# Ledger of designs, part 16: designed miniproteins, single chains, continued (3)

Each design is a single chain, and the fold is of that chain. pLDDT is the mean over its residues in the fold that is shown.

## One batch from the design tools (miniprotein)

Design m8560
Fold by ESMFold2-Fast:
Structure m8560 (fold): chain A 65 residues (1-65)
Amino acid sequence: GMAVIQANALAELEEMIREAEELGDEETVRRARELQRQVKEHGVTPEIQAEMQELRERLERLREE
């Protein structure tokens, strides 16, 4: 249900924030925190999912390269 999707998105954003802090990527920390606020206020939208995917790909590049 929607509650499970929202909880999973918030957990993933929290993990992305921790990884970004470890990598020193303050921009991703700021963006992920803003997305957490949006998810709490508006739920998970396709726009939010797209932004989360963009941050995921950014962190993968920084971590694996």
Scores: mean pLDDT 83

Design m8561
Fold by ESMFold2-Fast:
Structure m8561 (fold): chain A 69 residues (1-69)
Amino acid sequence: MEEEAEKLIEEAEKRLEEAKSVEEALQAGSDSLREAEKIPDEEARKRVEERITEATRRQVVRLGTEEHR
């Protein structure tokens, strides 16, 4: 459980780093959250969702800032 949750977070963060646009980052975050829904433990799922959401937010801000500078 814990190891699978951590791996999913790592894969989500890697996909977000590879995103070249805000739309790609939002799609990567959405796809990762959909995968997190498969986690049967409510506490683990919530933790994974929070970390993916935060990583998505950071990447969107980074890409949006670079786009509009």
Scores: mean pLDDT 77

Design m8562
Fold by ESMFold2-Fast:
Structure m8562 (fold): chain A 70 residues (1-70)
Amino acid sequence: SEEEVLKTYQEFVERVQKIAKEIYEHGSPEQQKKAEEVIREALEKLKKSEPTPEEIKKIGEELFKKLEEL
């Protein structure tokens, strides 16, 4: 449902913001730049396809793994 999509997207955004804040506060300029790039790519992917909650979770999981590897 649209409601479930919005809820899942909001949870995704909140987690991205928390991780981005940690990288901003503790990361190098290079880590910050890479984080901005991979976050932007994930957001563009989400905008393209009107994703299901499952697709949002999958995109989020892939993004969070990339951010943790920085």
Scores: mean pLDDT 80

Design m8563
Fold by ESMFold2-Fast:
Structure m8563 (fold): chain A 69 residues (1-69)
Amino acid sequence: LSPEMELEADLAMVLMFVALGDIYASKGKYEEAIEAYREAAERARSLGTPEGEEVAEYAEKKIEEIKAK
């Protein structure tokens, strides 16, 4: 895989973890939601892109919202 194709695949995987976190949170499964968002944030930051940084910030905000309950 070229570096560009790998980056696209990594971004898709990050977005899948965000979606999983949202699904778990909607079902009241907050522990699983937090783990999914943590995976998304870590992977997003590893991309080293502005888009990755924004996704990481979103995931971290979601974790904070869940912990505030």
Scores: mean pLDDT 80

Design m8564
Fold by ESMFold2-Fast:
Structure m8564 (fold): chain A 56 residues (1-56)
Amino acid sequence: MEEELRKAAEELGLTVQQVRNILAGLGVDRLTPEQIERIKRVIENGRALRAELAAA
């Protein structure tokens, strides 16, 4: 549902369009709370790594 997409987008700091792209890539119609938590952690780790590489 649209509301679930908006909530997932807010949780992940992404746009609804980006969440839809992730769903399409995974071949699913919805992200579970566990998937959202996992993706959020990956994004946070990637951001931290990017900042570290930029500082080097």
Scores: mean pLDDT 73

Design m8565
Fold by ESMFold2-Fast:
Structure m8565 (fold): chain A 90 residues (1-90)
Amino acid sequence: MEELEKQFEEAEKQLKAVVARVSAILAGAEQDLEAVAKEIQAVIDNLSKLIEQLEKYDDERAKKMAGRLRGYKDSMQSLLDLVERLIAES
């Protein structure tokens, strides 16, 4: 469980970093959209793996963490869709 809590904290840090990069794209300060899309996909993959691991635990803390990560995953997918559309329009 301690390792999963550490992975949760790392996932939140990765999510925050990716959101900052997407904001930089929209502000015209980031031009490597393909690299950002790959970073978002990696975060989605990591979130999916962590959710699967947390769902194996029958406790309220793990269930709440998994629920929050599903919300983060949905948000990341929306950002990926946005960045991929910007790439297609380039």
Scores: mean pLDDT 83

Design m8566
Fold by ESMFold2-Fast:
Structure m8566 (fold): chain A 57 residues (1-57)
Amino acid sequence: STEAEIEAAVQELRDTYGLSDEAAAELRESFRTHGLRDVATLLAVIDNGRAASAAGV
């Protein structure tokens, strides 16, 4: 299901980049809005996650 795919993708990014809980939540919302089928969306989410992580919690 889409929700399970979003959960897995967010978990992988958290593990890889050490994202904060709030950055992970924002990524999850972005995936829900656009879905995981679009590669451009995935790239945008990664870039947004880095910006959110740099901003701090």
Scores: mean pLDDT 65

Design m8567
Fold by ESMFold2-Fast:
Structure m8567 (fold): chain A 65 residues (1-65)
Amino acid sequence: SDEIIKEAVEASKKAAESGDEKLAEEAERYATLAVIYAQQGDEERAREALEKAKEAAEKAIEVGK
């Protein structure tokens, strides 16, 4: 769905802005998978990938504190 794609892009962006390169790359990888699965109609895998992208982004923000 468009919402999954939007959230995946935002998670990747937030992780990149945190300055943690490893977590930013992890978030981008999972965000890309979420977009691919969402476009293929695989909602289960899209949501799983989105959650992993969001987790990586949250960890990136946490490490920066």
Scores: mean pLDDT 81

Design m8568
Fold by ESMFold2-Fast:
Structure m8568 (fold): chain A 92 residues (1-92)
Amino acid sequence: SERDAIIADLEAMLAALSTLLTPASRARIEAVMARLIALMRTLSVDAARAVYARVTAAVEEILATGAAEGLSPDELADRIVAKLEEIIAEAE
């Protein structure tokens, strides 16, 4: 389904982030992503697509900031987790 494709894209994003993260930081992001995936399964396809677009934009912004500021993997993970939790709380 289109929703399954969006979920697969989220999983691919996590896999790409794993090259920048410690195992502990990756586990924290995986936990929040599991909650996001569970939420997305309750949404319409259009709402799920909007959430995915917002997550992608947020992750790209955090990665750009991390590169500019020289953030550690743990600091990068903290910002990603906080932003994903914010997006989950705001999702309809």
Scores: mean pLDDT 82

Design m8569
Fold by ESMFold2-Fast:
Structure m8569 (fold): chain A 71 residues (1-71)
Amino acid sequence: MEEEEFENEVADAIYLIQIAVIKVSAERTGNYEEAIKELKKLLEQAKNSPYDVTDAIKAIEEEIKRLEEKL
């Protein structure tokens, strides 16, 4: 149980880091369309994850919406 919970937390953290990298890149380059495409790909990967990455999924969806509002 503890090890499974740790793996879920690690998987979630990895997705959150990837979201942050995409966000920083988008803000620096202004390439919001590319960032949205990368986030949508990441969202599909997260939804198909065997780990509990619910927080990451929510964060990806919120970031997609935020960037789409800038287009």
Scores: mean pLDDT 81

Design m8570
Fold by ESMFold2-Fast:
Structure m8570 (fold): chain A 106 residues (1-106)
Amino acid sequence: AKEDAEEGLRLAREGLELAKAAETAEQALEAGRLAAEGGSLAARGAEEAKTKEEAELALEAGRLAREAGLLAVKKAETVEALTAGIAGALSGIGAEFLAELKLEKL
């Protein structure tokens, strides 16, 4: 719920900052992993949201996870880093979609 969305937002922000600063394959991989975990938590937060505020928080977390994942993909030099970045982008997109659907019902 709120805790998942808040943690998802934190991880997505960290992933985006790391992706922007990434100069090594290891940093790009870690950025992608943070984006994927953030996006997954954002999606869970959206699914469990009971208030408009919780759904809006999950939506923001999803947007940042998508952005972080896409940037991690652009900086990826290994298949593992590409996979992590793609997972982050897709999880973020899924979280945004779920949050928007939830907002229509609240």
Scores: mean pLDDT 87

Design m8571
Fold by ESMFold2-Fast:
Formats: structure tokens, sequence, C-alpha cells
Structure m8571 (fold): chain A 71 residues (1-71)
């Protein structure tokens, strides 16, 4: 549920701070599967893909987050 998704985002943020980008991405994707309307999780996934040099995927995730924040 929502609380589980929030915990996954928190754990993903800690992995991102440690430079574990692929592991962070997996947790953010799991959070999005539980709560697809979590704009923070989409933004964080975009930041991970930016760090991995996957700029097109990063842009798509940022656009999804921005759309959710404007809805």
Amino acid sequence: GRAEAEELVKRGNELFKQGKYEEAAALFQEAIALDPNDAEAWRNLGQVYDKLGKLEEAREYYEKAAALERA
C-alpha cells in the first residue's frame, strides 16, 4: 500500500546517496508499481537515469512526475 511505497522511496533515496543507482532504480520502480501516482518516485527514478547517462528515459520520468504534480 501507500506506506509500503513510501518506505521503498526512503530506502531508494539512501541507496542513491551511496551511488548504488541500479539498486535505487529497482526500489523506485517497485514503489511506482504500488503507487503509480507518486510524483516523487517518478522524479527520483529520473534522477537515477540521469546519473546512469540514460537521458531520454530520465526526461520521460521527469515529464511523468511533472504531469502528476499538475493534475
Scores: mean pLDDT 86

Design m8572
Fold by ESMFold2-Fast:
Structure m8572 (fold): chain A 85 residues (1-85)
Amino acid sequence: SPQDQMNQRLDDFYTNVISIRNDAISQGKSVSQLRQQVQTVADRYRTQVVQISNGDSQQIAQATTQIDGAVSYGIRDYEQDKKKK
């Protein structure tokens, strides 16, 4: 179903965010560099969500909320980690 496809894309997005964060930690990247990379990936997934949903506004809104949450959490988590070190 389109919902199952969106759930799979969201799982892929979460995996990408974790990978970007781990790479940023290992490479000593700034919060700004992490933010740019995460936002670039998020924009890609937003486009995929619109396509998979066939423009269904409810499904787009739901997936957008989850993507926004993951972006905010990932950036905040990295900011906190940088401040403690």
Scores: mean pLDDT 81

Design m8574
Fold by ESMFold2-Fast:
Structure m8574 (fold): chain A 80 residues (1-80)
Amino acid sequence: DVLERIRELIETSESHRELARGLREIADENPEISPLVSELLRILSRYAGADGMTPEQWEEAKREMLKLIDEHEKNPLVVE
């Protein structure tokens, strides 16, 4: 299950750069998930400042990303 791979990656990644790279790799292997990955990367970008993310911002970003995955599982995210 590709969604479970994404959830695991979000939960186990130690940095936003590592997570972003892993998400892009999953999207390359699973083109159908690209709309979801694009939105997840957008969430990361919103929280990442010039100095990166604080631990609090990192945890908030993870929660928002996991909520988006839950929403996609119930109602698939479609871009255009």
Scores: mean pLDDT 75

Design m8575
Fold by ESMFold2-Fast:
Structure m8575 (fold): chain A 83 residues (1-83)
Amino acid sequence: VPRIPREEVLRFVEELEKEKATLPQLMAAGILAATSEDAEAYVRLAKIAYKQGDKETALFFYEQALKIDPNNEEAKKLYEELK
């Protein structure tokens, strides 16, 4: 089961950062981040959701980041501040 290249996942997340992302677009990007096991992609998706006022989706993505990298200090700090 080949993982999607991390570079492609991060490029997709970068495009979502340029405009207002819909919830289906954020969830699709989250699935791609899961296939690459990329905690950084999840942190970036959480920040997009939070900027758009979706605290619940932001918390979800921070939880996914912490499941991949429990030592991600940025994800830990922001997750604690939002919950």
Scores: mean pLDDT 77

Design m8576
Fold by ESMFold2-Fast:
Structure m8576 (fold): chain A 71 residues (1-71)
Amino acid sequence: MVSKEEAEASVREVEELREELEKTATESSDVARQVGAVLYVLGAAIDAELAGMEEAAEELREYAKELLKKS
């Protein structure tokens, strides 16, 4: 089970990774859109964990993996 503190730490880590990826992906609009979509879905997965919706969070992580296959 994800604690509130662990979930908040995960949100912060995702925010930091998003900033790093945005710096890297600025050269290609297609790559930037793909990265943005993946990060959006991962953010939604963390929100689902915070709400106690572990099954929904897992589904969202799987969806993010599907999006990455198209990179």
Scores: mean pLDDT 69

Design m8577
Fold by ESMFold2-Fast:
Structure m8577 (fold): chain A 87 residues (1-87)
Amino acid sequence: GVDYLAAGDYEKAIEEYEEEIKKDPNNATAWLLLGAAYYFLGKYEEAIEYFEKALEIEPSESAYQALAAAYEKLGEYEKAKEYYEKA
C-alpha cells in the first residue's frame, strides 16, 4: 500500500498535472504522469482513462506498458497482453 507521505506527494502531482493539462490538453507526458499517479494510488480505472488519452495524443512504449500494467491489475489479462505486445 501507499503510505501517507507518498499519497500526499501523488495528490500534489495530480494537481500540478491537471493544471498542465488544463493549459495544454495535448501534453501526452502530463496525461501519462497523471495516469501513473492514479495507478500508484490503486485507482486503476482512472489510470486507464488517462493512459488511453496519452496514447491517443502520442503512441509510446511507456503508454502501452502503462495500459498493460493497469489492465493486468484489473484482471483484464487479454487486454494487458495486447498492450504489452505493442510496447
Scores: mean pLDDT 80

Design m8578
Fold by ESMFold2-Fast:
Order: C-alpha cells, then sequence, then structure tokens
Structure m8578 (fold): chain A 79 residues (1-79)
C-alpha cells in the first residue's frame, strides 16, 4: 500500500477509536449505544481487511465501506 493509503487507514482507525469512546461516555440510551457500537465493530473489521489489502484501490474501497456503515448508523440514531 502507498504511504497515503496507510495514513488514511491510520486516521480512520483513530477516528473510530475516538467515536467509540465518545459513544461509551455519551448520555445516549443503551439501545442507541448498542447500535452505534455494533456499527463501529463492523467498521473495525473492514479496517482490518483494508490493512491486509493488496492494492490501494481495494484498501480505499474497504475504508469507504467502513465510513458508510458508521455514517448510516449515526444518521439513524443522531438524526
Amino acid sequence: LSEETKEAIKRTEKALKEFREWVEKSDLSEEDKKKLLEAIKKAEELIEKAKKAKSDEEALELLKKAQQVVEDAAKEILG
């Protein structure tokens, strides 16, 4: 993977970790927290696949899917 793609993976991973910590400390309902944490877990799995990707295109597609999963959940829960 290119350095730019590796940095994109690191930034996305850091953002997900920070978002997870925010969700856990938030005043959201237990049901909303569970939904957001499940979306974060799916995104984390996609990021792990991106780290193992053989091409930049594959890695970036996986990062896009990870971002979409979190955005969809956040839009549903946070409005």
Scores: mean pLDDT 83

Design m8579
Fold by ESMFold2-Fast:
Structure m8579 (fold): chain A 67 residues (1-67)
Amino acid sequence: SLEEAIKEIEKLKEKYKLTPEQEELVKRAIEAIRKGDAEEFEKALAALAVQNPELAKELGKIGKKYL
């Protein structure tokens, strides 16, 4: 479910100890998934990948199941 996906994403925040900027990008990605907005999801993911490519990769795998 979407709720389970969001919980899995929240675990990534705990695992990677995100900066405030990275938390905002993750929040944007979650909202894009909620709206079914693949373009906004890809933009948030690309910005996140510049700072943390491993986090972006894991987030991308989770999000693709719902887009």
Scores: mean pLDDT 81

Design m8580
Fold by ESMFold2-Fast:
Structure m8580 (fold): chain A 69 residues (1-69)
Amino acid sequence: MIEFNPAVLAALLLMAIGRLLARKGDYEGAVELLEKALRLLEEKAPEATEEIELVREALEEARRKLAAA
């Protein structure tokens, strides 16, 4: 079993904050944090495929809302 990766936890926290910003209408801030979360996972935890997929989904939604504003 792979040891606990703090990058995964950090990325999930960034995603949670990004989703909160999106809920408040700050889609630009949400996209920025979600892009940081995705990069962190891709660089430090590429094996975390489920978490990467979850962040990508959140980022795509935030980008759609930003484009609609």
Scores: mean pLDDT 80

Design m8581
Fold by ESMFold2-Fast:
Structure m8581 (fold): chain A 91 residues (1-91)
Amino acid sequence: SMEELEQIKKLIEEARTHLDEAVKYLDEYEKNNDPEARIKALVHLARAEELIRKIKNQPPLFLTRPPSVEELRERIGKLKAEIDELEKKIN
């Protein structure tokens, strides 16, 4: 329905905002070694991932340990590609 499409667009926009914040805070962490920035990056990334998984009707991710910076960058890259593809299909 048009209402479902509008709701999906809002979720994609929210996920994009959280992804952009995750990138910003991870860049801040790498520059300043601020552990608060690292926590904020992870929280925003996890929220963006949750929103995209809801759109794709996928179960929640299980985290077994704190991710490394390399793992955070990899997750950001994968999520960016998914959001870019969804934005292309919806808009």
Scores: mean pLDDT 85

Design m8582
Fold by ESMFold2-Fast:
Structure m8582 (fold): chain A 68 residues (1-68)
Amino acid sequence: MSKEEIAKELAKEIEEKTKAKAEVEGDTIVITMRPKNSEELAEMLKALEPYAREAVKKGIKVELRVEP
């Protein structure tokens, strides 16, 4: 299985399990968060942490984008 295929599967899981949007750009997962306030941002970051850890473990790059 290629890193791109693994990244696509993980991005899909992130979108299904969290409120964030996830897109794959090559070997990188771009996660976009649009929190209404700083408290919601903290909750979204906490929810994304296990997926970021899994991506790194599998050699997948992760970019976090925050758009208030």
Scores: mean pLDDT 80

Design m8583
Fold by ESMFold2-Fast:
Structure m8583 (fold): chain A 84 residues (1-84)
Amino acid sequence: MEKLKKKAEELIEEAERAIRAAERLAEEPRYAENPRVQEFLEKAKEYLEKAKEAYKKGDYEGAIKYAIEAQIYVGLAHLVVATS
């Protein structure tokens, strides 16, 4: 269990960092008005919140799953930016 707890902490921290970086990129005027970028960032933030809630409840496997989902949505936001 302790290994899962540590992995959950690391993945949540990585997701928070990734969302922060993506939000800064989305502040550029060319991307700030792109609804797809905003939708994916909102989804990333939703999954990060779910990851934190799961962690608080001792559901480290759920926390890991949700933190990974958050990073996937950050990746999708970056893909839209890269292909725009």
Scores: mean pLDDT 82

Design m8584
Fold by ESMFold2-Fast:
Structure m8584 (fold): chain A 60 residues (1-60)
Amino acid sequence: MKVTGVVMVKDAAAAEAAARAVPGVVAVESSQIGDQYAVKITAESEEALEAAIAAARATN
């Protein structure tokens, strides 16, 4: 079962790279919303999703 979450960041490229580095992350995509980016992360488990969101947030 795959889980999906979204995190808002200032640097989409850095956040995507950080999220993709987490084991169990299947897909990462971003879209610009105003002065920020919404990074959508799809992972194999909630644990992997939480780790990926934390890694992406750390890039702000």
Scores: mean pLDDT 82

Design m8585
Fold by ESMFold2-Fast:
Structure m8585 (fold): chain A 83 residues (1-83)
Amino acid sequence: MTPEEARREAEELLRAAEELIREAEEAAEKGDVKKAAVLLTAANILIAGARFLATLLPKEEAEELEKRARELEERAKEVAEKT
């Protein structure tokens, strides 16, 4: 995998994780705690994958993706605390 391919894949995983977190927020608002938990688990797996791919990138690009991953992890944690 080239660094460019790794970056695109990591960005795609983070976008998918963000959508899952959004769906988890909607499920939590409706009181569907089980659905929210499943969606948050899936989002965290995708975030972990993106963080792994970031290790294949130059330091500056890795730091950018790591920052985005942490922001999504914190958002997922906030949803979990509301459920």
Scores: mean pLDDT 84

Design m8586
Fold by ESMFold2-Fast:
Structure m8586 (fold): chain A 55 residues (1-55)
Amino acid sequence: SMVDEIEELLREALEKGKISEEAAEKLLRQVHDAAARGDRRALATLRALVESILA
C-alpha cells in the first residue's frame, strides 16, 4: 500500500540520518491520519515530501 511505501521511505531516511526521529514520528502520524480518512492526495504529497528528503 502507499502507507507501507511511505513507511519504508521514512525508515530509509532515518537510517541515512536525513531526518530526526521526532520529525519522522510526526510525518508517520500525518500518513496514518491521511490513510484513516482516505485522503489519497495527502498521501501522495507526503510520499513526495519523504522522497525529496531522500534525494
Scores: mean pLDDT 87

Design m8587
Fold by ESMFold2-Fast:
Structure m8587 (fold): chain A 76 residues (1-76)
Amino acid sequence: SNVEEGLESFERDFEQLEQAVKEGKVSLEDAIKGLQRGLGELDKLESQTTDPELLKRIEELKKRIEKKIEELKKKL
């Protein structure tokens, strides 16, 4: 599934971004902007599937990303 492949790619990118933030390789502002763009990409993936399992994975990812954005904003 193109949605499943997109979701797997997104998870890898998210993990890499978290690591880059921990290592100080990306600014908090740029990380927040990247995560906000990521939420838009997840909205697109969500619109492309009716699979309940994929929709649940997307929703859980959105919540995780929103929580991370709030965490990073508190560190600004």
Scores: mean pLDDT 86

Design m8588
Fold by ESMFold2-Fast:
Structure m8588 (fold): chain A 88 residues (1-88)
Amino acid sequence: MKEKIEELVRKLLDVLHQAADEADFDSEVRLTLLIIEAVSTLFIKDPKEAAKAIAEVARRGAELMRELGFDDYAKQLEEIAKEAEKLI
């Protein structure tokens, strides 16, 4: 379980960092807050609670990506959320 949680967080961070690199400054600030929340899931000791938190961050990230017109990143985040939801 821990290895799968770490894998999902790495995938989540990769998408958020790629989007932040392409975003304007205001959007980058919003993405940085999501990155902080994503990293914080690694400190959740219960794997199911960690998976739930990852799914929530990924879904909120996907909504932000759609607001910004980053539909491909939104789809990737929706897929990460679905993988995390399978671990709950």
Scores: mean pLDDT 85

Design m8589
Fold by ESMFold2-Fast:
Structure m8589 (fold): chain A 60 residues (1-60)
Amino acid sequence: SPEEIARLEAQIADLRAKIAELEKRLPSMTPEEQAHYERTIKGLRVSLAELEARLAELRA
């Protein structure tokens, strides 16, 4: 549905912004924080790929 597509686009945009913000801050973190947030970013990128795949299916 158009509503589902719009919601998914908003979620993808929000998630990309969160990943970008974390990656921007990463070099200024302690080594322990960097290790933690690198794992977090990897998880977020997996979620992003899943959302993008779902959006592609809905647009097909």
Scores: mean pLDDT 87

Design m8590
Fold by ESMFold2-Fast:
Structure m8590 (fold): chain A 50 residues (1-50)
Amino acid sequence: MKLGLTKEQLRELAKKIGLPIPYDKLDPSKSFYEMGGNGGTLLILRRSLE
């Protein structure tokens, strides 16, 4: 299932959690965790989305 987020919205989320993901690496068909989340950043992202 797709997240329903645009590449721009994914970039905004990455910016809020302090993860500098370039726009070219954002893919709305993938989960955000797969695009640039390491173990630590994945945990931060989960907290930000919850």
Scores: mean pLDDT 59

Design m8591
Fold by ESMFold2-Fast:
Structure m8591 (fold): chain A 69 residues (1-69)
Amino acid sequence: METENAVNETVADMYKELSKTLPKEEAQKIAIKAANKGLEAIDKGLSPEEAKKVVRDTAKEEEKKIKEE
């Protein structure tokens, strides 16, 4: 529960950052994908800090793909 809350908080922070540079719909899609990856990391037994890193890394990768234009 606490680890899941940490992932959710990190996703919310990433969504705020993405929303500054991307349209809301694209920011939401990235946030959902990052959340899913973070939760998968927790399910695999990664620490809260490692799961947060997975969320941030996923968000950055997806943002880069959109900004390729």
Scores: mean pLDDT 78

Design m8592
Fold by ESMFold2-Fast:
Structure m8592 (fold): chain A 84 residues (1-84)
Amino acid sequence: SIIDEIDKAIEMIKNGEPLEEVAKVVGLDFGDPKSYTSIWGAVILRAHKAGYDVEGIVPPISSREELIDALKRLKEEILDIEKQ
């Protein structure tokens, strides 16, 4: 599920795993696999494909900590949609 993919991505980022490995988990087909912003954008696209109407704004993300925070916020948005 998309929630499991987000949880795995967060754990990999926290563990200092290479961004290229995180990109594989989130199915990054377009963009730079070494870019935090590209990885976040791939998760947004995966959420939309799974039927979640999440906010698709792609802010610049410049650190692992900012990417983790963005992914946690996205997870909360998806969980809130599932409660409806």
Scores: mean pLDDT 77

Design m8593
Fold by ESMFold2-Fast:
Structure m8593 (fold): chain A 79 residues (1-79)
Amino acid sequence: MKELVEKALELLKEAVENKEKVREELLAAGLSEEQVEEILKLIEETLKKVKEAYEKGDYEKALEIFKEGLRKIKEIVES
């Protein structure tokens, strides 16, 4: 469980650090500017929440937060 949460944190950190590249790739994929900004904000919020749960030792909750973040991104993409 902890290893999966650490992998999720790494992915979220990389996305935040490479925000410009992520924005360009999402726009190139045909998403609107509004959808892209919503997704980028959601990635940052998910990182903060997953990190908080990880620091508290709640790996199950951290993974649940990560999965919920992915679900919300999917909803934005499908809208």
Scores: mean pLDDT 84

Design m8594
Fold by ESMFold2-Fast:
Structure m8594 (fold): chain A 65 residues (1-65)
Amino acid sequence: MTKEEIIDLLTEKAGVSRELAERTVERYEKLGFSVEEIYDIITKKNPERIKKIFEESVKKRQELL
């Protein structure tokens, strides 16, 4: 799983432009999501899964303090 695979998935399945797909991935990366977490958000769209990924990201940040 790579950033390019997520971009291809968005362009192929959602019909968005490559530029919009790239900006979407970059936006999530800036929010602290990994490429794998972004892929899970896009493919599953499950609110519970998204919430859990966000909580684990916050926990990792707290362990660095």
Scores: mean pLDDT 67

Design m8595
Fold by ESMFold2-Fast:
Structure m8595 (fold): chain A 99 residues (1-99)
Amino acid sequence: MLLVQLPDGTVFAIVYVEVKEGDDLLELVKQELLREFPDNPLARKAAENIKAEGLGVILMVTPDGKVVDVTGTTLAEAQANADKIPVGSGLWVLAEAKA
């Protein structure tokens, strides 16, 4: 995982979440940010300020190990189509939060 603050105060994080049936993908991303960076104020600030519409999905890793480039899909779009994502798939999510 990666957490970076830019000079303009924008925080970028790359987070991996494993999808299970009925999961709230935004909540998974928030929990993973806080789990990986529990003492990092930037991770807490990002978790408080991210929205599903502002999160990009970069890659999907299916349970059989295939890597699918889904760049240009938002987390909100992935959530709306969560029933079409195979259970046990991993998502690499780019979170951007302006400070």
Scores: mean pLDDT 75

Design m8596
Fold by ESMFold2-Fast:
Structure m8596 (fold): chain A 116 residues (1-116)
Amino acid sequence: MGAELAEKAGEAGAAGDGEKAAEAAKKGAELAKKGSRGGAAAAGAGAGAAVAAGGPGAEEAGKAGSEAERAAFAQGDYRGAADGGAAFTAGAVGAAAGDAAGGAEAAAKAAKAGAE
């Protein structure tokens, strides 16, 4: 579940669809709040992909990622919180390099590794 959501977030970011990437981040945050270990990683992937894509969804996705990290911490899912942070960082690095597609793919890959 978390890995599939991270993959869809990466696809949306690579397509330049920051709003769909932000939706994936929000859905990941809801899963993290319900105690899903993959939820925070998926939220981080969505937030990273949204940042990589640029545009209005990026701030909202970042907020969802932060909420997912806090929810994971509250649930004792420290690995999920760490994996989500790594996925967000991968997307942000891609954005800084001017490689939105590569950044989104890197974010999705990091989240998938965490969801395993």
Scores: mean pLDDT 71

